# Designed miniproteins, single chains, continued (2): the designs that were tried, part 31

Each design is a single chain, and the fold is of that chain. pLDDT is the mean over its residues in the fold that is shown.

## One batch from the design tools (miniprotein)

Design m5056
Fold by ESMFold2-Fast:
Structure m5056 (fold): chain A 68 residues (1-68)
Amino acid sequence: SAKRLEESRRLSREIAKKLLASFYGLDEEQKKKLIAEEDPDRITQILMEAMAKSDDPILKVSLEELKK
């Protein structure tokens, strides 16, 4: 059914966002914003802001790659 398919898609997106939030070291406020956000541009902005504030060398390299 369409409802079950939509529920599966929502769950998959939520899991992906939670994994991204954990990987990028988002704080609890940023995690809530990411999970609630549906706009791809705003999701990208939240992740870039987290990368910019991080002292993790891998996240800093990722931010530089996104700016190219």
Scores: mean pLDDT 69

Design m5057
Fold by ESMFold2-Fast:
Structure m5057 (fold): chain A 74 residues (1-74)
Amino acid sequence: MSKEELQSELLALMDELLAIQAAHLLSQGMPESEVERWVAEQREQFRAYVEGLSPAELEEVLAALRERLAALRA
């Protein structure tokens, strides 16, 4: 995969993880506006993080994020 493809995949998986976490926070009674702000902050932080990584580091993060999503589905 190209660096751009790895970054795109990571951002897509992070959006899936954040959607699961956002649904949980909403179910706990957190206001929608606070959840939306938190999601936006997490997405921006992750984007900045991913921009600084090498292709090898991106592949490691991708594997870890896939494992986390699999655990949340189990």
Scores: mean pLDDT 83

Design m5058
Fold by ESMFold2-Fast:
Structure m5058 (fold): chain A 99 residues (1-99)
Amino acid sequence: AAAEAAARQEKAARAEAALQAEGDRAVSLTAKEGEEDAKQMAAAVAEAIRLVREGMLNPKKELQYFTEAMRVLLDFGRAGSPTVREAALALMRTIAAVL
């Protein structure tokens, strides 16, 4: 129904907002180590948010999009400092919480 579709879009928008808030925090924490690391974190956050949003709007492909979002953050976290790893793990937990 149209109301159910609107509810899914609102849920996706709230999830995007929650991920953006946690992402902004992750970028701020990473910026304490370096501005270039913060830029890379911001790019990874933006890509993860895009994938999660698309997954929430496309239930038949949600697992594919969520798996790719988790992979982006995991790969980024593996390459980073302890602060980058902590921030990536917090973002992954936020994705799991909004699912």
Scores: mean pLDDT 79

Design m5059
Fold by ESMFold2-Fast:
Structure m5059 (fold): chain A 89 residues (1-89)
Amino acid sequence: LEEAEAQRQRNLDLGREIAERVLASGGKILPEDLTPEARQAAVTLIEEYGREEGKAEYYANLAKGMTPEETVRLAVEAYRRLKEREAQA
């Protein structure tokens, strides 16, 4: 549905914004990056990366046991990988 796609896109955009800020700061995670909304955005970005490598279910299962900080750190790595792929395309 259009609403679900719009929400997913907003989560992806927020996840990318958080990942870019963390990368630009040398890995510094802010308290606002650890909110439930930020965690959901980070999970969405991780799932998007996992989908592209065929491991979306694996990453979704990992996220169930991760802290918000761990989730944000994994999202930063996923974002870096996505940017590398985009640069090669």
Scores: mean pLDDT 73

Design m5060
Fold by ESMFold2-Fast:
Structure m5060 (fold): chain A 77 residues (1-77)
Amino acid sequence: LSQDQQNDALDALQAMVQSVGDLAVSKTENPEVQELLKKSTDLLVQSLTAKKNGDDKKAEELFSESKKLMEEADKLE
């Protein structure tokens, strides 16, 4: 794929991640879960931005941190 096509795909994925994250936050009434889901979503968006910029290592690190926060949110419910 061309760089433009790859960037368009990543932009679409970022929009989807943000929308799903916003919906998840809106569906819970637990403030701690809301904070964890918001931080997790922010980290996923940052991971995709890092990937778009060619920083694959940073993208992987941010994705791992996001996943960890989602697991913590699941524990609290």
Scores: mean pLDDT 80

Design m5061
Fold by ESMFold2-Fast:
Structure m5061 (fold): chain A 69 residues (1-69)
Amino acid sequence: MDEDEVLLKTTIDLYARLLGSRKGLSIEEMHKLAEEIYKDVKEALKSLENFQKLMDRLKAEQAEIDALR
């Protein structure tokens, strides 16, 4: 699904940038970094989805008010 694709792409982009700025990481440290980034991106996407749901609710309430007039 598009949401999983966005999560994966964002995780890969951030992981690549952090690997570029941090030299000398072990394979174990690289795996740990990837897991940390995945969790952070997943939480950030949930926050964005919650914001979008709030905006959709506000638009629906405005449309209901306008429909009653």
Scores: mean pLDDT 72

Design m5062
Fold by ESMFold2-Fast:
Formats: structure tokens, sequence, C-alpha cells
Structure m5062 (fold): chain A 87 residues (1-87)
């Protein structure tokens, strides 16, 4: 199911992000996650699934210790943009 595919993508992102020690690479991983969420919206995925995915991305960014505050702000701004598209 789409829900199971999204869960696998998120699990992979969480594992990659936890292993990544470079802030710029962690930032690119997070931006890729936000891009995947945007594609879900454009493909007509259920709003509830997209919102759940975006909330998990937000939690990953906020809990990450190698991302700068400026990078976290940019990630959150991109998440809010996609959330508005899903509404």
Amino acid sequence: SLEEEVEKVMEKLEKELKAEKDGEKAFLLMLTGVWDARELVEQGAPKELVIKYLERLKELAESNEVLSEEQKKLINERIEEVKKMAE
C-alpha cells in the first residue's frame, strides 16, 4: 500500500539521517524528504498521509544535532509550503 511505502521511505531516511555526521549532507537528505512529500501531494495522495509524513519530517529536523538552526528554519519553511499545498 502507499502507506506502507511511505513508512519504508521514512524508516530509510531516519536511519540515513542518524548515521550522517555532516550538516550539509543531513540538510540535503531532509530536503529530499520534503521533495518526496511534495510529489505525494502532486500525485493526489490522501491529505492525512501527507500531513503525517510532514510532521515526522519536522520531528526529524528538530531532533537532529548536526543541522544548524538556519538549516532547521529552512526545512520547516519548506515543510509549511508543502502542508499548504496538501490543504
Scores: mean pLDDT 86

Design m5063
Fold by ESMFold2-Fast:
Structure m5063 (fold): chain A 81 residues (1-81)
Amino acid sequence: ALSPEELEAVVNELEHAAFLLDQGREALARARVAQLFSRYSAEEVREAVEEYLKSNPDLSEEQKRALREALERALALHEEL
């Protein structure tokens, strides 16, 4: 199981990659996603997002949706590798 600090780090990387994609910076987003998945499996990253959402019940519905969308975008980039 990932520590709370590692859960936060995974979430921050997913959100940053999504931000880079929204800015049209696909090469940088791809590089960050590749680094994330060099450290964690797809299953570990999915579990990290689920546990982060359970540990942060004060998150808005908009924030929860944005994080789930960021996860799916990162997984899609990883599947291209």
Scores: mean pLDDT 85

Design m5064
Fold by ESMFold2-Fast:
Structure m5064 (fold): chain A 79 residues (1-79)
Amino acid sequence: MEKEERIRELKEKAVEIARAAGYSEAFQKAVEAAVRAALEGSPGAREVADETVEALESLGEAGKEAARLIREARRIAEE
């Protein structure tokens, strides 16, 4: 499976989890931005992704799962 396709699927799943959990539209956009930041790989982009992951992990099970998907997207981008 192509790298871009794998990351697209992870982004869609993370946003769907946030939506299903009732998170705000702003939070859904933050999740999407964190996945994009993982692709960029710069120090500033990594910081944005890490901040979003920390926020998500504080929100319970759904947040932890979305954070896991963002970390996986970052791992794929670094391949």
Scores: mean pLDDT 73

Design m5065
Fold by ESMFold2-Fast:
Structure m5065 (fold): chain A 77 residues (1-77)
Amino acid sequence: SSKQKEVLELLREAAKAATDEKVKGTIEFLIEEFEKDPEGTVGYVRETLQFLAKAAEPGSELQKLLEEAVKKVEELE
């Protein structure tokens, strides 16, 4: 769906913005899982993105991209 594509695009941009390799790896893992099974993984993806957004540096590009991705994922539920 167009909303699934928007989520994937935001996640790819978030991975590019991530300076920490573990955070980047987690986002890349979420991209792969969500592409394989969007309906089965949507809850897990949302919860993980919420955690990452909360842990991100306040006002960073990464935080903004993660928060937008959470909103788009919530629209799929």
Scores: mean pLDDT 85

Design m5066
Fold by ESMFold2-Fast:
Order: C-alpha cells, then sequence, then structure tokens
Structure m5066 (fold): chain A 84 residues (1-84)
C-alpha cells in the first residue's frame, strides 16, 4: 500500500508493509524541504520502538506517547516498528 500526501509544493510518499510481529514503513520525501512525520503510540501498556533500517537510528515512544521523525528533502527512511 502507498499513500501520497501533498501540502503546497511538498510531497511525501508513504508505503506500509505488514510482517509477522512488526510493520515496515517506507517514507520518501519528494519535496525540496525537510518534512516531519508524526508517530503516535496508541498502546496504554507497551512502548513502540522505531528503527531506521538504513541508518540504524532508533526512537522509543512510551505508552500513549508520540514523536516526530524528520525526513530530509529528497531523502527517504525505511522504518521498522516494533511493540516492546
Amino acid sequence: MSVTVTSGGLTVEIEVEEAPGSAVVKVKNLGKEPVEIPFGNPSPTKSLRITDLKTGETWVIPPGGGTTVTVPAGGSRELLLEEL
């Protein structure tokens, strides 16, 4: 599945792949400006770990928390989402 979101001249393409026990979110920023992608953890009891499979950069979102992941202009991220 892919979703394209456009705001002004900024375009972001998002693809989600389901896997057993995890999800992979592929994000491409097709625009000329950096974009911030918000991630929320709706779980009341489990933390969410996000890992960029290309860079090894990791975010941990506590139960009910949220964060933003910045995708640079013309860049991409491949994000592995895991409940802990």
Scores: mean pLDDT 73

Design m5067
Fold by ESMFold2-Fast:
Structure m5067 (fold): chain A 70 residues (1-70)
Amino acid sequence: LKEEADRLMEEARHLMETSKNPKAQELARRAVRLAELAKQYIDKGHTEAAVQLLDEARRLLEEARKVEKE
């Protein structure tokens, strides 16, 4: 789970740095925040909540990539 959160944060930060689309950058920024929160929940043992946060972060990153292609 922590490795997944770290990977998702890395991908989202990369999109924020390389994208010229403000909407894609904002969605990627939100994904980073949710992945960071998920890592905190993992550290506290709240695995189910962390999984839900990672799923939402992944959804936002996918939406950011879709917006980037438009």
Scores: mean pLDDT 81

Design m5068
Fold by ESMFold2-Fast:
Structure m5068 (fold): chain A 60 residues (1-60)
Amino acid sequence: GPKDAAEGAKAAENALKAAEALKDERGVQRTREYLEKAKAAKDPAEGREAAKLAGDAVGG
């Protein structure tokens, strides 16, 4: 539901902060793109998917 999308967006924000702390320019750019998609998503499933991709971009 909408709560799951909000939780996904928070996870993506945490991933972005981690990438910025590591000064990983590539990871920051990819995570930012996915985070923007997560925040723009009006479908909770799209928001969760974008947040997952943001986390993967930092963690890979």
Scores: mean pLDDT 66

Design m5069
Fold by ESMFold2-Fast:
Structure m5069 (fold): chain A 76 residues (1-76)
Amino acid sequence: SMELFKKTVKSTMEMIEYVKEKARERGDEELIKEAEELEEKLKEAEKNQDFKKIIEVESQVTLKVMYLYVQEKIEE
């Protein structure tokens, strides 16, 4: 549905913003670049209404969010 499409794009963008924020806090220039590339891919997929590509970006960013969250908790 269009509602599910919009919600998935929004939640994926929020996860990308989280990765960018954490990357900036850490001075991780490579991670900032990876997050920016994922943001560009998400915007292109949204423009083309390519739900498969949106799910692929969501999967990639979800793994990055989980890794960063776990790493942060271990390093506390």
Scores: mean pLDDT 84

Design m5070
Fold by ESMFold2-Fast:
Structure m5070 (fold): chain A 85 residues (1-85)
Amino acid sequence: MEKILEEAKKLLEELKKISPNKDVIDDIIKKLPSYSKDDLQLVLTAAKSSLDTIKNGSFPPEIRAEIAEGMLLIVVGVIEAIKKE
């Protein structure tokens, strides 16, 4: 669990460097310690996919950041919705 948490934090810090909405990503990082191992794995997978999209270079920087944030927010939104039950 701790290793997955640390890897997720590291990837989110990398996304934060390119994001115009650093506060949004910071809020996600702060929530990570309250997540289950499965939820952390989902966040880690989403963060990896977002970074891969940025590295591809197929999109302008503005669009890459927007796609990265969108993917991450969808995953976090699903986790938060499930936790409500």
Scores: mean pLDDT 72

Design m5071
Fold by ESMFold2-Fast:
Structure m5071 (fold): chain A 57 residues (1-57)
Amino acid sequence: ADAQAQQQIAAIRQAAMDGTASRDQIINALNIQRDIAIRNNQQQAIAGLDQIIAAIR
């Protein structure tokens, strides 16, 4: 479960680094992961995602 979330976050970072994804696409992908983390009650993942979203602003 955690490995799957980490893999998704890594894919989002890769798309951002490659410039193949727009800012909106990156934020949308991060919000999807945040919703999944909320549903699974993963407080640490939520905090990490919030930090990444804030850094992109």
Scores: mean pLDDT 73

Design m5072
Fold by ESMFold2-Fast:
Structure m5072 (fold): chain A 96 residues (1-96)
Amino acid sequence: STREEKVKARLEKIEEEIRRLEEDPRRRGLAEMLRGAREALLLIERGEPLERALEVAREGVRRALEIAREEGDEETIALAEEALAAIEAELERLRA
């Protein structure tokens, strides 16, 4: 599979998950996190720098964390905190 095919497959899966989660008001934080991931993947698809895609993903995760805290979605809070740490570590790696 080409890189383009792999990115497209990931985008399709993320879109399906977002549609499923939109019907559950308790999972709004997780849906927001997936929307951020979709935007980051779209930037990569358009040939934007990885650092910019990671910055967009980081913003999406931060918004998701705020929503998840309002909802009391402890699972999404934990996932968002782990995702934020991973994104920040990757950004530091790219700057080094």
Scores: mean pLDDT 80

Design m5073
Fold by ESMFold2-Fast:
Formats: sequence, C-alpha cells, structure tokens
Structure m5073 (fold): chain A 112 residues (1-112)
Amino acid sequence: MTLEDEVNEILAKIFNGEELDEELKKKFIEILQKVLKLSEEEAQRLLDESLKALKEANEKRLSNDELANISLELLLSLLGLYLYEKGVISEEDAEDAKETLLEAYKKLKELK
C-alpha cells in the first residue's frame, strides 16, 4: 500500500465515522494526550465521540451539523499530526494542525 492509499483509507473511515484500526487509534489517543493534556480515558472518549458524531451526521444526511463539522476538524488535525510523526508533512503544517486541534477541542467543550 502506498502512503497516499493509506491516507485515503483513513480519510474514508473518518468521513464515514467508521472504526479506525487499533494501531492508528492508539496513536491518535497518544497525540490527544500530548497536545490537549488529556488522560488516556479522556482522549479515548473524545476520539469515540468525534467518530460517532460523524457517523450519525452521515446516517441522517446532515450537511451543516456543527458537532460533526467540529469533530471532522479535530480528526483531520489528528491525521495531520500523525503524518508529521511519519515525516510526511513539514513542521509548519504540523503547527497549523496542532492549532486546529486545540481550537476544535475548545469548540467541543463550549457545546457541552
């Protein structure tokens, strides 16, 4: 599998709110813990809730769901930070992804 094929498969799973593979899920949890200063349990819950929001929005054919849109921003920024750890994107792009993740998490807390 090429890196582009791997990224496209991850994106498809995110957009559909499908379960991520266990290794990728663990890596996303580790990134959430480091960037957002969350416990493992809090990071796991945030990831699961974000995927669930996208799945529910997709099943209901919602085009402008605020929770789903913020959850998508969070998941895409996580993918960006994952790609940075793999040496695929620049430090500048990784900083942008980190800022997007922090802002998305802040917005999610304001909705709760």
Scores: mean pLDDT 81

Design m5074
Fold by ESMFold2-Fast:
Structure m5074 (fold): chain A 96 residues (1-96)
Amino acid sequence: GAIPPLVEVLKNGTPEQKDNAAYALRELADGSDGAKLELIEAGAIEPLIEVLKTGSPEAQVNAAGALKELGSGSDLVKQRIIEAGAIEPLIEALKT
């Protein structure tokens, strides 16, 4: 599937590639519960949090959106996102 290559691009791509990958992962996270689980299993949470810290403003908006969708409907996934350190980067992204 497309998800593991997109997660690798979030980690190792150029800034433009990371912007495009964050957008694609956000769209996939808004799709289905199956897509959300595949994203989590592919290890998307930590790379999305890194994009919140280091990405372009566009990538930060898309990464925040993807994390919101992944957490939507699951308290356990929300807890994993919080424990991975998303809260401070999300607050900082909202200030800019």
Scores: mean pLDDT 80

Design m5075
Fold by ESMFold2-Fast:
Parts: C-alpha cells; sequence; structure tokens
Structure m5075 (fold): chain A 67 residues (1-67)
C-alpha cells in the first residue's frame, strides 16, 4: 500500500543515517538504498515523502562531506 511504501522509505533513510553515524556507510549500501527508493518512487509517484527521502540520499551521494 501507499502507507507501507512510505514506511519502507522512512526505514531505508533511517538505516542509511544510522550507518553514516557509525562510519559504516559504504558506497554500495548507499547505492542500494537509492535504487530501492527509486523503485518505490516509480510505483508511488504521488508520494512527496518517498521523493524527499530519495532526494536526500542522492544529495548525500553527490556531497559525501555534507553532515
Amino acid sequence: SHDDAEREAAKIAEEVNRLRKEGKLTEEKLQEAIERLEELAKQFPRSSLIRAALADLKRLAENPEEP
């Protein structure tokens, strides 16, 4: 459902943030998270939450020094 997709997107974003804080975020894990969010965004194009989460992770990938 739409709500399940948004919950999944939030969990993906939280996991990436946790790994980043622990110094365990790899380029591979970040790309996997982005790919999962891109799939969710394609299935639920009206979800601003999924779109925002995807944008945040893409920004992190583009600017790795950004806190």
Scores: mean pLDDT 81

Design m5076
Fold by ESMFold2-Fast:
Structure m5076 (fold): chain A 59 residues (1-59)
Amino acid sequence: SKVYRARDAEGEAVLRDALGIRGRSFTVDELDAGERRVFGGGDGEATAANLKALGLIEE
């Protein structure tokens, strides 16, 4: 499975505070589960692409 990493402490804080994802490494499935828990649904792949475009995460 594809693994992403937070680039820095800011990206790590956003993932923790918004989606409950702890640590610097996560999968698309973990991101999708976080979105479902907080928002009731989402697209983990699209969200990962957007977070990469913002410079918050990397592959």
Scores: mean pLDDT 77

Design m5077
Fold by ESMFold2-Fast:
Structure m5077 (fold): chain A 68 residues (1-68)
Amino acid sequence: MERFEELYRRALELAQQLAELGDIESAKRVLEKIEEARRAYKQGDFDRALSLLEEAVREGEARLARLA
């Protein structure tokens, strides 16, 4: 439970940072993966939800690194 909340918060933080830097398209992609993860979690597919959040964090961090 706590792990999902931590990844969710991190992915949301990355989306906010990308939007603040003007990369609205990447921010939207991260937010879309967060919404897919939330739907998977609600359906009881915790492995899929975790995987989607990990992808969102990985993509967000990679994009931020390229903007630096």
Scores: mean pLDDT 83

Design m5078
Fold by ESMFold2-Fast:
Structure m5078 (fold): chain A 79 residues (1-79)
Amino acid sequence: NPLLENPELQRTAETYILNRGDLRATAERLGVSQATVRRRLAEIKRLTGLDPRNPEDAKKLIQLLIEKAVEELKEIVLG
């Protein structure tokens, strides 16, 4: 999955979804402009076919990100 290979886009998707689609809060948390967040959201859509701004697509992205986080946490915590 191209999103999982790009840490910056992955962090943007996570932050945007966790902030319930609040573009301003996402930009402030990432330390970038709102224009940069919009550009990255468009890039995520181009790479994955999933738009974080669409609720159904956001659910699919959340599932993917949770599964990756669980696998990474399992490796770190359990060895």
Scores: mean pLDDT 80

Design m5079
Fold by ESMFold2-Fast:
Structure m5079 (fold): chain A 98 residues (1-98)
Amino acid sequence: MQELIEEAIEKGLPLAARSPEYGEVALVLFEGEKTKRLLVVDVKKEEVIDVIEAPIDTPNKELVEEAKEKYNLEITGVGGEVAQKGAVVALKYLKSQE
């Protein structure tokens, strides 16, 4: 199970997580030309909590670990309903910032 989560992180797949403060959270990675952005999404409220940005060459695991430490997240899965809802919220947020 943990090895599959690590592979999913390396591949930039959407993650489902749980936060003591926010409940169901999704972690959604977007790669730009020069930077990576990890969006931390409150799935119930349909709100982006945070955007963790790093240079494009930064390992995905470093952005995920930063989010885990900052929000006390437990990764609960890869994909699924929580991650899919979070991805939609994240995409809408990014479009609104352009």
Scores: mean pLDDT 84

Design m5080
Fold by ESMFold2-Fast:
Structure m5080 (fold): chain A 61 residues (1-61)
Amino acid sequence: MKKAIEGGYAAGRGEVDKGAELLQEASGMPLEVARNTARGAAESDELGGMLIGELAARYLK
């Protein structure tokens, strides 16, 4: 859970690759799914990215 929030935050700041790696580590989702989630987070802000990361880790694991 903590790494999912960190991944979403990183992606929300524009660090898509870093965010994708953290989301994959947090949830075990495939890297492609993590990258798509990180791109979605990057289209929001830091708070939106954190929420997207948490929800993706919950529902896509």
Scores: mean pLDDT 76

Design m5081
Fold by ESMFold2-Fast:
Structure m5081 (fold): chain A 78 residues (1-78)
Amino acid sequence: SLGDEIFEKGEQAFKEKNYEEARKYYETYLNRTDFPSLNDPRVVKALKLLIEAYEKLDLSNPQVLADYIIYKTAYKSL
């Protein structure tokens, strides 16, 4: 499925240490799910890896930091 392709592209980008690309794919994946309420292992994994990708990016940018905090808070709520 398209969702499966997006998830796998996110994992590939993360593995290649292309954290900005991984962030975009994981955000696109999560935006297509019942996030953050869905108790799905793939949604949990995507959210965890998205947070890890943000932690590898420049969090001195206020917009990047704001999005990071939103995702990290959502992960703690799962």
Scores: mean pLDDT 81

Design m5082
Fold by ESMFold2-Fast:
Structure m5082 (fold): chain A 72 residues (1-72)
Amino acid sequence: MVTEQDILDGSEKAIKALEPFLEHEDETVRRAAALALAKSGSKQAIDVLERVAKEGTPLARKFAEEALKERK
């Protein structure tokens, strides 16, 4: 079986930890979180970015949209 300690296999845990930072009041933190999700390239990370781009706060949506544009 795949390793349970594999960071890529545990990407859901990392994505869950990054979600609050997408809505952080600090622009640098929001940008860093969006870029980290985009760089992971996983379906789960892309799904979070798409969800935030549609339903997140205006500040979070800006970086989620930019991250998705860079990936498309």
Scores: mean pLDDT 70

Design m5083
Fold by ESMFold2-Fast:
Structure m5083 (fold): chain A 97 residues (1-97)
Amino acid sequence: MEAEKNKEKAEEIARLLLEAVELALEGAPEEELEKVIEKIAELAGLSEEEVELLRKALERIRNEDLRDLDLSKAEPVQQLARALILWAEAVREGKLR
């Protein structure tokens, strides 16, 4: 079924997103973070604009300036950064696995 291929792809993308968030939080080299972003883009079929949003979200996480995140604002990069953090925490707790 097509749903099984989508699930497997989604799980791989989820793993790469978790890895990207962990690399960003650890202050890993930009080249390591870029490799993970490229893999996510290829697997998820992200547009150039979506890749830039993901890059900006991870850069905010890396800089540890989470105090400027305001969920009431309609800025996609801020919303994406917070969503990635919450999602990564949920995965680590085993709530999504």
Scores: mean pLDDT 62

Design m5084
Fold by ESMFold2-Fast:
Structure m5084 (fold): chain A 67 residues (1-67)
Amino acid sequence: MLSPEQKELLKEIEKEAKKHLSEEEAKRLVDALIKNQPSLELLKGVLAAVKTSEVSARVALKEVLSL
């Protein structure tokens, strides 16, 4: 079960990802993160990447889908 902090990070990741990625891509990113039960460190890293630029958001999507 996801912690409240993990749920908050996932919500922010989806919100920030939608600024650079399509809604479908953002959903795939969040679904892949939930499936892989990632650490708080990984979630914070993904959030930073999707906030930085479209390029870093797309790199984060590719990396997470490869988990």
Scores: mean pLDDT 82

Design m5085
Fold by ESMFold2-Fast:
Structure m5085 (fold): chain A 89 residues (1-89)
Amino acid sequence: SALEERVSTLPERLRELRERMVEAVREYARTGDRRKLIEVEEILGIADIMRAVGLVSEEEVRLLQEAALAVARELGDEEMVERISRLLL
């Protein structure tokens, strides 16, 4: 069924989303490239849409949002990137 297909796909899409976030966070901290900040915001937006349609938990979206917000405030902070990477991995 369509519901079963969405549920079975959820873990893999969530894993890819987290991996993309970690990579964007690391590059943002390393380079200060604002384009990577936009990528982080895009990933967060996708996660929120997935929450709204019931594909992900509020707790998972909150974790991603908190991590993204922390990075968005800290340019080139290696400690923050490390902390976020530990949370997302």
Scores: mean pLDDT 63

Design m5086
Fold by ESMFold2-Fast:
Structure m5086 (fold): chain A 77 residues (1-77)
Amino acid sequence: SVRDKVRELAEKAGIELSDEEIDFIARTVEETGADPARVLLGYLYGKGKITPEQYARALAALDAGADPVEVLREAVK
């Protein structure tokens, strides 16, 4: 499921999310059709968990074809 994909991404990247946060992100992915890693990244930025600079760098890395787990892990350092 989309929820399982979001949970797996967060767990592998070392990002702690509540079940409610995972459900919210999964719903956004389903409603928008956007990539789960990009939605998760946008959520972290929207909640102030990463800086604008971290967000911009992470998006650029995803556009360059970098591994989503590695991008998310780097963004939250």
Scores: mean pLDDT 86

Design m5087
Fold by ESMFold2-Fast:
Structure m5087 (fold): chain A 76 residues (1-76)
Amino acid sequence: MGGVPEKPLEELSKEEFKERMLQVLDRLAEAHGLTPEQRERLKKKLNEFFEKHLDTMSYEEALREFMRIFREILDE
């Protein structure tokens, strides 16, 4: 018990949301045994996605898109 509770997605800044998604990416990549090349590709696609679309969509939608991109890389 104790510690600082995790903020709801709606209360995150864009930078906090990006950092959270990159942490999730690293955990998923390790859990699924992604190659370093696949990890770099996933990071690049996510950064490009965030730069292009994060201003035009909710964080909930962005999280769903992140999971879709991850699955596409995993299914290669």
Scores: mean pLDDT 74

Design m5088
Fold by ESMFold2-Fast:
Structure m5088 (fold): chain A 70 residues (1-70)
Amino acid sequence: ASHAGNGAAAGAAASGGDGAAAERAGLIKTQMHEKYGPEGAAIGAYLGALEAGGERAAIGDFQGAYSGSK
């Protein structure tokens, strides 16, 4: 259903808890890497970003963590 007028698209990160959210995402990434190796790191980055900033942020972080290319 495509029906949304107003609504902040700029709001991936809440002003309160930005540092805490980033730290939590990093922990999830590290934990997944430690258990599942490099593939787990990419999945962990996606999950951490999803928890911290939602789906759009998760996709961006996943690509950044996985691509490794310039």
Scores: mean pLDDT 56

Design m5089
Fold by ESMFold2-Fast:
Structure m5089 (fold): chain A 70 residues (1-70)
Amino acid sequence: SKIDELKERLVKKAKELGVPEEFIEAIRKAKDPEEIQNIIVRALLEGKISEEQALELSRFFHEEVKRLGL
């Protein structure tokens, strides 16, 4: 499915960026793009990822959402 492709690509990107495993697992369990966006925001607000990690991950997320038509 498109959501599974989005999650796989985001998980790979999050790992490359050094995002903590707890948030990578949350992305894997997400049901829709909105839930994924909320996970990224939560990680930033909790200070678990840097602003640079959040910006790169968010940019990648929005590009993939647009590409997949989600």
Scores: mean pLDDT 87

Design m5090
Fold by ESMFold2-Fast:
Structure m5090 (fold): chain A 108 residues (1-108)
Amino acid sequence: SPVQQQLNNLLSQFQSSIKSLKERIEKGEDETQIIIELEMHYIGFMSEIDILVKGQNLPRSDAIAALQQAIAELEELKKVAEEKGYYDLARTAEKLVEKLREYVSELE
């Protein structure tokens, strides 16, 4: 399905973005800048998922599966952030996980 291919591309882009943020933590880059970029990636991901669900009839089961993968990526980011002392970033990641879990519940 074209809409499922768009979802797969969106998820891959989000996963790549989170991987980039983990690499920036390892390099000791500024926590505030990483938080800003995480929030921008999150907003972009959620806006596109909403378009696919509401505008392109993406099956709820496919949306839920992608959201669960995004949650797993954010939980791993939180763990890396905590291990490196990026506590504000870890807190931000946890709040985004909570928001994604709420959206999963709304789709179930």
Scores: mean pLDDT 91

Design m5091
Fold by ESMFold2-Fast:
Formats: C-alpha cells, structure tokens, sequence
Structure m5091 (fold): chain A 81 residues (1-81)
C-alpha cells in the first residue's frame, strides 16, 4: 500500500541518517567542530561518509528532514477520508 511504502522510505532515510547524526553528536559532545577537529578525526569521517565535516552536517540534516517528511505524508494518508 501507499502508506506502507512511505513508512518504509521514512525508516530507510532514518537508518541512513543515524550514523551521521551519531557522529555529529559525538563531535559536538567532545567540543569538536570544523575549527577544533583534530586532523586524526577528519580522515575517519571522510572515509566513513566520503564527506568533509560541513558536507556531513548538511547531509545528516537533509536525511533527517526527508525521513520526517515521509512520516508526515504517511500520517496524512492514514487520516484522509
């Protein structure tokens, strides 16, 4: 069904976003950002995500917003008469 497909897409987007969000939270909790990030941390993030820190932040935000959008669309369809 349409609702099931949207819920599946939302779950997939959340699963894709989770590692990036977890990495960002870890960096923020350690006081690490674009300026304060040790050279040793940056290569690991690039290797894991193929992205620089700024692109990682942007991609995590986009995936999170996409997941929320699919969830809202699924809820709207469930409430449609």
Amino acid sequence: SEIEELEKKAKEAEEKAKPALDAIKLLQNRGLNRIAMPAEEAPKLIEQFGLDPQTLLDKAKELTELAEKYKKEAEKLKKEK
Scores: mean pLDDT 66

